# Designs tried in a protein design run: designed miniproteins, single chains. Part 97

Each design is a single chain, and the fold is of that chain. pLDDT is the mean over its residues in the fold that is shown.

## One batch from the design tools (miniprotein)

Design m3589
Fold by ESMFold2-Fast:
Structure m3589 (fold): chain A 83 residues (1-83)
Amino acid sequence: MTPEQLDAEAEAALHVIRAAVSKLAADRYLSKGDTEKAREFYREAAEHYERAAQVLTEAGLDPADVERFRQAAEEYRKKAEEA
């Protein structure tokens, strides 16, 4: 793995962590009846998963992870619409 590919994997991993944190925040706000903040954080989670997929795609890395992250992004976009 090249330094450039390692940087891409690290960047994608950070986006996945950010997506997970945003999803957790969204679930907590939704449980408290704050649907507006829940929508905002679900949208943020979707954006981070999409960014992770894009970073890996541009680096030519992990097509299976790219597909998983794109699916996660779509799921959280849908949750943002439903919240």
Scores: mean pLDDT 85

Design m3590
Fold by ESMFold2-Fast:
Structure m3590 (fold): chain A 68 residues (1-68)
Amino acid sequence: SLLDQGKELLARREYEKAIALYEQAIAQATDPKELAQALRNLGQAYQNLGKYEEAKEYFEKAKELEAK
């Protein structure tokens, strides 16, 4: 899956490529849980790039979707 490929890229520190795959996963997500997971992983990738404002935005979006 795109999420699994993105996680592999994160493990390799290929953050920009991981971001592109997570953005594709978000665009294709039909399940709010999958969307929240992709947003969290995207936030983590931005955080690893030192883009803390973008990371915070994605973490907040994921948190809102994970709220029951």
Scores: mean pLDDT 82

Design m3591
Fold by ESMFold2-Fast:
Structure m3591 (fold): chain A 67 residues (1-67)
Amino acid sequence: SEHAKELEEFDRLYEEGKLSDEEILEYAEKVGKLLLEKQRKNPETLSVEEVEKFIEEQLKKLKEMLK
């Protein structure tokens, strides 16, 4: 739930317009790294490679939204 809390805080700041495009991308990259570390410790259903690809796809979507 730690990552869920971080995402909720991110969403709140984003909706309030308190984040710059650069800050949004930096935060997303940080969250992605945390997700990869979590997956390494508990790879129940998804491989680290699958999680990494998912993060890359989410970052691409963010870059498109921020244009």
Scores: mean pLDDT 70

Design m3592
Fold by ESMFold2-Fast:
Structure m3592 (fold): chain A 102 residues (1-102)
Amino acid sequence: SLEELKEKAKKIAEESKKYTDEMVQRLDRLAAQASPAVRARLERWKRNIEGTRKSIEELAKKALESKDPETAKKYVEQIEKNYDGLKKLGDEALAEAERAVA
C-alpha cells in the first residue's frame, strides 16, 4: 500500500542517517591520527558517504510526497539501492582508511 511504502521510505532514511553518522565518526577518529595527505583522502570519502545519504533523504522526501503506490514504490526501490551502495561505500572507505593510518 501507499502508506506501507511511505513508512518503508522513512525507516530506510532513518537507518541511512544512523549508519552515516557512525561511519563519519569512525573516519573522523582515524583522521585525527593521520598525516595531512591521508586526512584529505578521508575527507573525500566522508563527503561521498554524506552525499549518498543526502540523496537517500531527498528520495525519501519524494516518496512521502507521492500520491500513488506506483510512484512511491519507484522511489523506495531507488532508496533501497542507494542504501545498499552507501553501506558498501562505507565499509570500503573504513577498510581503506584503517590501512592508510596503519
Scores: mean pLDDT 87

Design m3593
Fold by ESMFold2-Fast:
Structure m3593 (fold): chain A 99 residues (1-99)
Amino acid sequence: SMDAELNEKLRELHAAGKVDKELVEELARRRYDWSEEEVREYAEAFVLAHEVAQRLAEEKDEEIEERLRRLEEELLADSSLSRLERLRRLTERLRELLE
């Protein structure tokens, strides 16, 4: 299965501390009945989340960890947002964590 091959490649890259945005986009297109815009925003958020996770693992930054916890609570609490709006807010907040 092409999906199994893509999932295995993503796992291999993740184990090496890497992520491939194009592979994440392709996986999302195959797994979800989402718009192309939602797929692109999801892949962007996934890549940024991976970068934040790597920084936390290497630097043990308690401030970034606390900010991630608050972001998760905020996104889970707001059921009024569309999926695309939630993905865009996640991407924006993750980008702020890396600045």
Scores: mean pLDDT 71

Design m3594
Fold by ESMFold2-Fast:
Structure m3594 (fold): chain A 56 residues (1-56)
Amino acid sequence: EEEIRRLMEEILRLSVEAIGEAVRLAIDPDDEEARARLDELAARIAALEAELAALR
């Protein structure tokens, strides 16, 4: 229960960060730092979603 909540909170936090980076990239499509950060955040979110799915 607490582990599921922790994973959900982490996913939400990273999702908010990803939205911020996506907005930055939408404003400046050539922002390589924003692109790299967005890709990293997407990978971390996917890993946490897989962990959450395993716990169910």
Scores: mean pLDDT 81

Design m3595
Fold by ESMFold2-Fast:
Structure m3595 (fold): chain A 75 residues (1-75)
Amino acid sequence: SDDSMQRISDVMSQVLNMSDSQVQTMMDRLRQSQTPRQGMDVLDSFMQQQRDQGRVTQSQYDNARFQVSGVVRQS
């Protein structure tokens, strides 16, 4: 739903400090997914980029993934 998409974008921006442009790119890919699991894979790939660049710790990555998965699970 639009509400769930809004919550996901807010969490990604707030927790990972992603720009509006980065969030829109991510949402574009998310719209191509057909299941919540596929959507989580897309979201996880963007979060992994931040981890791989050393911008977030494993703990911060896990926390962000947990919060986003909670929103997706409710959808």
Scores: mean pLDDT 76

Design m3596
Fold by ESMFold2-Fast:
Structure m3596 (fold): chain A 60 residues (1-60)
Amino acid sequence: SDEEKRKLIEEFLRTLSIPSELHEAVAEELLKRFSMEELLNNKEEVTREAYRIAEELLRK
């Protein structure tokens, strides 16, 4: 479910060096772009995309 994906993403983001104030916005973007299978099995790609999204958010 989207709620399960969101919890998984939020827990994952807490392990990264992304400011906590950006976690909700980054999680929303990751929810749109990755399936549950991708979130579980492709951590490198998810990590790269999370940092890319965070950088975009920091530029506003």
Scores: mean pLDDT 81

Design m3597
Fold by ESMFold2-Fast:
Structure m3597 (fold): chain A 80 residues (1-80)
Amino acid sequence: SLLEEDGRRDGESLLAAVQETVERAIKAAKEGNFEEADRLLLQADFLAAVTESVLGPDHPLAQEARALVEKAREEVEKLK
């Protein structure tokens, strides 16, 4: 890793990627494409795990990333 400030920026970028991925997953589910939605949720889960690995699971950004994935998973399941 570069500087400590770069780790923070990497965490913010990863959180943004999680946000975009879960939003796309919910959109796919609303369109009835649950196979694509589940694939995107798996991708978001991976990105949240990377955020947890970079920042630690107790970091606020890591917790927010994980919460976004869980909320999106619940929203997709409600649409099935």
Scores: mean pLDDT 82

Design m3598
Fold by ESMFold2-Fast:
Structure m3598 (fold): chain A 73 residues (1-73)
Amino acid sequence: SLEEEAEELEERARELLERARELYEEAEELEKEGKLEEAKKLRLEAEILEGVAALLLAMARWLRRLAEEEKKE
């Protein structure tokens, strides 16, 4: 169903956001070591994952909207 597809996208987005959080934590540790350029690379990777997660969440919201329109018929 559209609701199940939305739930799967939301779960995948959650996994990506968790990985992004791990990359931010790694970047913070690198910054403490003075490895600023390496930390910036990890932050950019985290930002990419957050962007993909945002897209998946937007798709999930669209699918949930379609599912609600079906229920109104």
Scores: mean pLDDT 87

Design m3599
Fold by ESMFold2-Fast:
Structure m3599 (fold): chain A 62 residues (1-62)
Amino acid sequence: AVEEVKELAEKAIEAYKNGDKSTAARYLTAGYLIAVGAEVEGNTEEAQKALDIVREADKKIE
């Protein structure tokens, strides 16, 4: 989950740099949903790490 969210965050930042804000938002949303899925499965520590990755990427996308 954490590795998948890192890849999605990188893709979101790349899409944003290319001017595709819509695609960037979709990648961030996908990362958020993976983090929520980990929380529901009881992987709280992994979910928190994944959420932190999404939040950091969101800060770079204005």
Scores: mean pLDDT 80

Design m3600
Fold by ESMFold2-Fast:
Structure m3600 (fold): chain A 100 residues (1-100)
Amino acid sequence: GMSVTLSAKLSGFDFARAHLSWYRQRPGQPPEWVATLTREGGVDIAPRFQGRATISRDVSKQTVYLHLTDLTPEDTAVYTVVAFDEGGIRWSSGTQLTVT
């Protein structure tokens, strides 16, 4: 199967201490949680993505990554990061992924 690494650059908060979550929205479907990276470095992956999703951050680049393997057409969606810190909740701009 094909793989992809999605990235989102976020700034203006304590990136090293934020909780970072990837969500996706498939055409005609509600938003769906994919993975969370906690401030302590803990990782939680939604059951549907177990074994094929990896979440990581680069503090120096203020960037969070989602690596997805074994892509299918069902992975076609807009992917968005939600960041939570003491300053509140922030959303990234959506990233369109198209899988054929």
Scores: mean pLDDT 82

Design m3601
Fold by ESMFold2-Fast:
Structure m3601 (fold): chain A 93 residues (1-93)
Amino acid sequence: MRYEVHGELLELIQELSDRSVFSREELLALLLQWGRQRGLLYGDPETGRTIWDVSDTFLGKILGRSEIDVSDQAELDRLIDALIAAGQLRPVP
C-alpha cells in the first residue's frame, strides 16, 4: 500500500522530498530523517530505545503524546493510523 501526504504533513515532507506519494517504509524513513535533522531523536540509556520527541510538533498534537518509541512498530503503526484519521495521509492503491 502507498500513502499520499496532505496538509501539515505535506509541508513537512516538502523539506526533504518533491514527492507526495510514498510507501510506509519510505514515509517513516523521511519522518525519522526530519526528526534527526531537528535534533528530536535521542537514545534512552535506561531502556536502550530510540525516542522521538514530538511534544512541540503537529505530530504530537495529532497523537496526543509527547514521545514516540521509533523501535516499537506498534507506536509507528499508531502514528500512521493517527495521520490517516487526521486527514494528513490517504491510502492509495
Scores: mean pLDDT 83

Design m3602
Fold by ESMFold2-Fast:
Structure m3602 (fold): chain A 70 residues (1-70)
Amino acid sequence: EEAEIERRIEEFVERLARLAGLPPEERERLREALRRLAETGELPEEERRWLEEVVRRAREAAVAAGEAAG
């Protein structure tokens, strides 16, 4: 289901970019990183660290939004 994987990657990119406040250039970078992960399961160290930062920022934003509602 290659089409499903591609759509899932795009959804993930848009979700993370929105939460982490990424500019358009960083969205493209995020898409490339996620495609590599889907294809090989691995990323170069620099890309992996950057992706971890993006995910962490997105997670913090999501948690803050959830806590504000409580």
Scores: mean pLDDT 75

Design m3603
Fold by ESMFold2-Fast:
Structure m3603 (fold): chain A 66 residues (1-66)
Amino acid sequence: SAEEYLEKGKELFEKGEYEEALKYYEAAIVMDPNYAEAYENAGKVLEKLGEKEKAKILFEKAKQLK
């Protein structure tokens, strides 16, 4: 489920595996395109990866879904 992908992404993020965490958050978004928390967490990963503009876009999408 989208929730299971989100939880796996969080585990990877806590381990510092940012690129792998992003893949799981992207999978959660594919399963549920209205999953605001998945966009927020993907944005946080992109900030860690130095992708500030991409992070901003995902944070904006998350705000629109709340």
Scores: mean pLDDT 87

Design m3604
Fold by ESMFold2-Fast:
Structure m3604 (fold): chain A 67 residues (1-67)
Amino acid sequence: EKKKEEVRKFLEEQRKKQIAEAKNVKQEELEKRLKKFEEELKKILEEDEEKVKEMYEELQKAKKEEE
């Protein structure tokens, strides 16, 4: 279960970072998109156990790159 939560938070954090960095575009719009995107992902992450595991591993790799 923690994998799902970490994937979820990591995705949200990545998106927020991209939004803040973008700034050039409509930040407000990006934030709304992020919120909808996050809600949709929640359903997928919780229902698709296998996919969550795959994404989690890939996100961890990306996280190391980001840090």
Scores: mean pLDDT 66

Design m3605
Fold by ESMFold2-Fast:
Structure m3605 (fold): chain A 66 residues (1-66)
Amino acid sequence: GPLPQRPGPDFDETARLLAEAPPEAKQNAILGAKWLGNDKAAEHFEKTLETGDPEHAREALRELNK
């Protein structure tokens, strides 16, 4: 099929899991992104914490993968 057999960093699955995670995990993701110097990813994780929307988590993961 057209789907990958070995998923790399699966942003959709990771974003869904992060959106379902407790607030502590979401806050830790924000701090981790800031520690890595990726303020754009941190901002997207902040929006994920505020809204619970996995789309913001996907954007953060895309920024971290650059």
Scores: mean pLDDT 74

Design m3606
Fold by ESMFold2-Fast:
Structure m3606 (fold): chain A 62 residues (1-62)
Amino acid sequence: MDWLRVTFPAEDRDAAEAFAAAHGGVVGERDGLVYVFVPASAEEAARAAPGALSVERVPAAP
């Protein structure tokens, strides 16, 4: 199953955590950014998420 990596600025961590909780995802931090990994079924919601810097499809789960 494909996953999505949704990138948020560090200042929007609370929004990233809320998005992950709503879509069964997980939150990680790297290089001063917050990443949320959610199933590809959440793609439309991810693209509509306020504060999201990027949405990318990834082949591996976190």
Scores: mean pLDDT 77

Design m3607
Fold by ESMFold2-Fast:
Order: C-alpha cells, then structure tokens, then sequence
Structure m3607 (fold): chain A 58 residues (1-58)
C-alpha cells in the first residue's frame, strides 16, 4: 500500500524514519495500531512512522 506524509515526521529514535510533507512511502507492515513499518520511495530507507502522519494513496 502506498501512502504519503501529511506532516513532517521527526526522527526521534534510530527505528524512526524521518519524512517531509508529501513524501511517498510503501507500507510494509502495520506493527501496532499507531505505528507502521514503511519504505521511502525517494531514498529506499525503511523505518517506523506513526500512522496518523500517513494518508493512503491509490
């Protein structure tokens, strides 16, 4: 599933992925109700992002 960041996502731990608004990611796994493991399409980097910062696309 593709999603985009709707707000800046800060890197607060080594597991987190830093995103800027409009960055497109592939959702690899929903690890909890609040967090998803994603891959950045721009950089190929993987990390955890709060689901509240993501908007599904297509």
Amino acid sequence: MLARAVAPVPKTSEEDLELRPGDVVEVLEEVSETMALVRSLATGEEGLVPKSYLEPIA
Scores: mean pLDDT 80

Design m3608
Fold by ESMFold2-Fast:
Structure m3608 (fold): chain A 83 residues (1-83)
Amino acid sequence: SLEEEARRALEGVREAAEEVRRLREKLKEDDSLENIQRLIGAELAAIGDAFQVYLLSKKLGRPELAREAVELLREAGLEVDFG
């Protein structure tokens, strides 16, 4: 179902946000260009995953899913508005 798909997508956002947090912490110990590039890639992936949740939330009429995805990104230091 689309609702199950949306919940799995939201879990993907949670995992991606945790990876962003992990890479931010790693950057405090090793600010190499390689680690900066890894962080940027992880941030873009997390934003993309959250945007997919936003699209599914609109299709399902469940705006709380989009809000949860945005909040997960915000907790990882990423502020976005899909608006």
Scores: mean pLDDT 86

Design m3609
Fold by ESMFold2-Fast:
Structure m3609 (fold): chain A 83 residues (1-83)
Amino acid sequence: DELKKEIEELKKKAREYEILAGAYEGLARMSESVAKIALKSGDEESAKQSRELAERLREEAERYRKKAEELRKEAEEKEKELK
């Protein structure tokens, strides 16, 4: 039953990373919207800063998605070991 606990912990952590990835993706989209508004108002510097923030946030989202995928794969392999 120790393997069952390990599998559940991996699945829980994968879900947490997926939630974080989704949150970062949402923030990136918000930052892109802010950049578009800034451009329409003629504020090119604020638009640039918001786009740079969106890019960084998308990079964080991708990192967390990859971590979640790795943990899901590990959980699946451990499930196969349960016989």
Scores: mean pLDDT 87

Design m3610
Fold by ESMFold2-Fast:
Structure m3610 (fold): chain A 90 residues (1-90)
Amino acid sequence: TAALEQAVNEALAENNAFIQEARAATEKDGEGTLARYAQLAAEYREKLENASEYSESEQREAAETYGRAYNAKKAAQQLLQEKAEAEAAA
């Protein structure tokens, strides 16, 4: 949908600063942070799968939140993998 596409594009535009924030949070609480972002992404994915039950503004907000949570989850996974690789290399 047009509203969903717009929301995703807006979320991605702020991606770099958000990714840095997610990485910083992961460094302080890696496993807990990853679990929280994964849960948030799953919850908003489910909302998007049931988009017909929501208004266009609610769908847009859900898409933005999903995009942020999904990107944060990926950033947390990447940082944890980098840490594991660094430990193996040391």
Scores: mean pLDDT 75

Design m3611
Fold by ESMFold2-Fast:
Structure m3611 (fold): chain A 91 residues (1-91)
Amino acid sequence: SMQRELLEEAAEYLEKAVEALEAGDAEKGIEYAAHGLAHLATAAESPLSKEEAEKAARKMLETFLKEKGIDALLAFVRGALAAVRETLATG
């Protein structure tokens, strides 16, 4: 289904985000995480376009990084990835 494809793409982007953040590349990590979260928003039937969702996610993640730091951002992205993987595993 289209929802499943969006969730699979979200998982791929969030996995790349985790790898980038673990390497200390916050900029690349935010780019990948924003793409992943935009796919999640679309799968959840958000009224935002993919571009609007990505822009909103990027701003949120940049604010989160500034306020809480990279370790907290990594924990957040790992949590999002785990949630997507759980959804994919249950159907």
Scores: mean pLDDT 86

Design m3612
Fold by ESMFold2-Fast:
Structure m3612 (fold): chain A 66 residues (1-66)
Amino acid sequence: AGLEDGERIQKLADEALDPETREKAVDEMARLLAERSGLPYDEARRMAQEAVDGYIARKKAEEAAA
């Protein structure tokens, strides 16, 4: 279900905040995007990387503002 996928994507985004798990999290997000959107894996991976980069930047800005 879409909600279940959203929860998994959020967990993967949080894991991507750690450099040690980032590549694994991006790979798993890309697989989910490819399955749900019908996109080729390579394209889905670029989209997942862009989303992760944006999320990391947002979290760093939030931490700096606290």
Scores: mean pLDDT 77

Design m3613
Fold by ESMFold2-Fast:
Structure m3613 (fold): chain A 107 residues (1-107)
Amino acid sequence: SNKEKAIKYAKEAKEYAEKAAEAARKGDFEKAAEYALEAAIKAGEAAVHADALGTEEGKEAAKLALEAMEYASKAAEAARKGDAEKAAEYAKKAAEYAEKAYKLLEE
């Protein structure tokens, strides 16, 4: 279902965002950017499937997933610029928004 796919992709977005934050903290900017890009892709997929529910909860989850996608994209850009602190903080925000998205749908 669209709900199950939205939850699955939002969980995957959180996992990749957490990996991006860890890679950034270790100074592995190439892996931080790769994991952040995967988090952005998964967050975008979560948003598409959440919006497809046609419910108010689905719309709110889609907005949260789009915030996760935006922060993951910023994390990737910060990692490419060699900014470990910003890459880790943006990746952490991406993980937080991705978690909010799937928890909203699990309720």
Scores: mean pLDDT 92

Design m3614
Fold by ESMFold2-Fast:
Structure m3614 (fold): chain A 84 residues (1-84)
Amino acid sequence: MTPEELYEEALKEIERAEKLLEELKKKGAPQEVLLEIEIQIGLALIYLGIAKLLGYKDKELLERALELAKEAVELAEKKLKELG
């Protein structure tokens, strides 16, 4: 995966996590659950922003952003399953 592909995949995973977060809000998930997912999304966005500012030169930073974004998705999916 190229640095640009990592950026695009991380952005897609962040968008997925945000959509799942809205579904959790709609289902009345506890505030602590929402906050945990929001923190994970925020951290992924920070890493992604820094990677973009560096002109995608730091592949490890992009890989960390993708990992954090995927973790946010997995957490949100798990919490949705526990509520459903």
Scores: mean pLDDT 84

Design m3616
Fold by ESMFold2-Fast:
Parts: sequence; C-alpha cells; structure tokens
Structure m3616 (fold): chain A 80 residues (1-80)
Amino acid sequence: SPRDAVLAEIDDLLKRVEAGELSLDQAKDELAALHERIHAVETDPAARARVAAIVREAFLADTYEALAAGLRELRAVVEA
C-alpha cells in the first residue's frame, strides 16, 4: 500500500541516519521529499498537523540523535 511504502522509506532513512551514511543536511533534504509523500498518504487533519510539527522539529535538529528521535515519532504517527 502507499502507507506501507512510506513506512519503508522512513525506516530506510532512519537506518541510513543511524549508520552515519548521510550528513544532517542530506538527511533533512531526504526528509523534505519524504514529507511530501507522507502528506499524499495521510489525509486526517490531526495526523497531518502532528506530522508537520514533527518534521519542523526534525529540521531544527543539530544532532543525529535528535533527528533519529524525530524520525521514530514520524513513523509512529504514519503507522497509526
């Protein structure tokens, strides 16, 4: 499903971030593209607002730990 595809993309981005395969800037660029795909899949206004808030906080992350935490929160919202 489109939602399963988006969940797989979140999992892949999280794995690459945790493996140190991406700089913070590269990870944020990937997250911006992923946010567009999440928006296409998630139609509930409350879930969309929560996704937008998590993505906004992730863009402010200055550590891999903070970015990874944001990606895990994002996954939980999209999975629900």
Scores: mean pLDDT 86

Design m3617
Fold by ESMFold2-Fast:
Structure m3617 (fold): chain A 63 residues (1-63)
Amino acid sequence: MEAEELYRRGEEAFKEGRYDEAVEAYERAAELYREEGRYEKALEAEINAGIVRLIKAVDEVFP
């Protein structure tokens, strides 16, 4: 419920180029999914946060 909302916020922030907000939302979603015992969803959120961090790093180094 709450974790799904954060996951969607991460997706929306990423689409808008707001990488810091996207990473934060995905990381918070992963924590909540783990608390709910939804480990596969938590892993998906962690992977997405990692992907966004890589994209942000590339954009900052090779603008």
Scores: mean pLDDT 81

Design m3618
Fold by ESMFold2-Fast:
Structure m3618 (fold): chain A 92 residues (1-92)
Amino acid sequence: MKEKIIEELKKDYERMRKLLGVSPKTEKAFQEILDLVEKGKSKEEILRKLAEHFGLSEETVRKILRGEDVEALARLSPEEIFLLDMVKKALE
């Protein structure tokens, strides 16, 4: 159910906030992704928004999620890595 994805995203975000803290940029990215999920947007549209927020191409984000671009992954902040993992988990 869509509601389960939303609950999991909110739960993982609260965990990240408690452990790492959250920048205003990451908070905005999370809220926009949550809105896209709530509106039933496709996985591709959600990944496009992630790429936009991280300043990366969609293809680079897809490669990171597949474990094919470890150098690009290493350039992300802990907050950005956590957000990517959270979204990947929710969209699987």
Scores: mean pLDDT 76

Design m3620
Fold by ESMFold2-Fast:
Structure m3620 (fold): chain A 79 residues (1-79)
Amino acid sequence: ADVLRRLIERAERQIDYLEEKAKKINASPEVKKLIEEARKHVDEARQALDAGDVETAQRHLEKASELINKAEELLKKEE
């Protein structure tokens, strides 16, 4: 439980950073969409964890991490 909670908090911070960076460089709509999707999955992971559904929380966190990585890759190309 503690590991998933920390990973969700870390993902939330990563998304906040990406949102700020995307705004600063006027990133593409594609990057902004990936960030929005990542946030939705992180929110769902937090809700699932709060409900005690560890498997669902882990699945959503994994999806969020995938989207975060994709957004980071595209953002680097837009530098």
Scores: mean pLDDT 86

Design m3621
Fold by ESMFold2-Fast:
Structure m3621 (fold): chain A 66 residues (1-66)
Amino acid sequence: SSAEEKAKELAKKFLETEDPKEREEIIAQLAELGRVHDLPLARRAADAWAAGDEEEMRKYLEEIVK
């Protein structure tokens, strides 16, 4: 639950920020949380970011914050 709460916080920060460096740092943290704590939506968001698919990434981030 703590990891899920952190992923939700990070996803909200990503959607609120326009800073490319902050976005990169947030995605790296979501990738780590998804890998370590088995959070599929966090992993999928990070994978979409790596693929350059911003639409798919946004979809997963919005699902995390629900």
Scores: mean pLDDT 85

Design m3622
Fold by ESMFold2-Fast:
Structure m3622 (fold): chain A 52 residues (1-52)
Amino acid sequence: LTPRESEVLLLLRHGRSQREIARELGISQPTVSRHTRRILEAMGLSSVSELG
């Protein structure tokens, strides 16, 4: 994972929404969604619920 993807993963595991992550990292919500998709692909998962 890239450093940014690792930051997104950490926040997702703490139950943050994509909107909250976008706000905290200063990026757009579509960018967070893209990072989330790449994280799930890298980990072989189909949904964010599997990260918990």
Scores: mean pLDDT 81

Design m3623
Fold by ESMFold2-Fast:
Order: sequence, then C-alpha cells, then structure tokens
Structure m3623 (fold): chain A 61 residues (1-61)
Amino acid sequence: MSKEETLALNERISQLPPLEATVLALHLLAGKSLEEVAKFLGISRSTVERYLKRARERLGL
C-alpha cells in the first residue's frame, strides 16, 4: 500500500469495502453514470445502486 500523498477523500474511501469504494469513486470522482459503472465492473445496475447506497451511508452523505 502506497502511503505517499494520502488525500482526505482517499483516506475516507480506504475505510470502505473495496467494491463500495470502487463504485463510489467511479460515480463521484470519475463522473460515470450508474450504467457505465455497472458495465465497467461487469455487474448489474441494481448491484451498483446497492453498493453506492451503502457507501453513502458509511460516509454520512
């Protein structure tokens, strides 16, 4: 794990489960739609929505 230049957002994301962190980062930081995230990860849109909801709840968003 690279410790160099840890940003506050990256630190918060690192506390999430890997799939929830990836879904949140692709949607909020990369600006991808839920459909694009689902296609990129090879999962259903409903699964993306579920992980995004969990990630937001964990971060208090």
Scores: mean pLDDT 71

Design m3624
Fold by ESMFold2-Fast:
Structure m3624 (fold): chain A 98 residues (1-98)
Amino acid sequence: EYLKLFEKGKEYFGLGKYEEAIELYDKAIEIMEKEGIRDETLAEAYFNRGKAYFLLGKYEEAIEDYSKAIEIYRELNADEEKIKEAEKWLELAKKLLE
């Protein structure tokens, strides 16, 4: 069920429907956290929600989500490129948050 929400969130994000994508990622994250699922899908859901917040100018929310994604990616020993990408977005959000 959360995988369908996650994939639909990615679809809406690709369409530029950022508010709708956030709602879908919110539901996916809620289910995963309640079920104790802490895998790469959870990290990607946080990262993608963070990007949607960033594109809406919600930099503080984006920073929180990018930080969560990086934390989970590091715990999973995920690909360094994924961690570096999330860190790049985190740095940009921090610069734009005056």
Scores: mean pLDDT 89

Design m3625
Fold by ESMFold2-Fast:
Structure m3625 (fold): chain A 75 residues (1-75)
Amino acid sequence: ETEKKLEALEQGIKDAEELIKKYSDNKELQELAEEIIELLKKGKEALKKGDLEKAEEYIKKALEKVKEIEKLLKK
């Protein structure tokens, strides 16, 4: 299960990097995507250390930023 969660976090980082590349002229979206990358990286580190509570906290914060990106894209 931890390995699958790490793979999901790695995929999330790649998805956020693709958003930065795709929307290079949208500063707000780039800032949100960069925040998501940072939060997911912290989540991976917490999972590697066995700190599931911190990992879930970082993942939750990343999901909140994803919702903000959805609002920007939907206007």
Scores: mean pLDDT 78

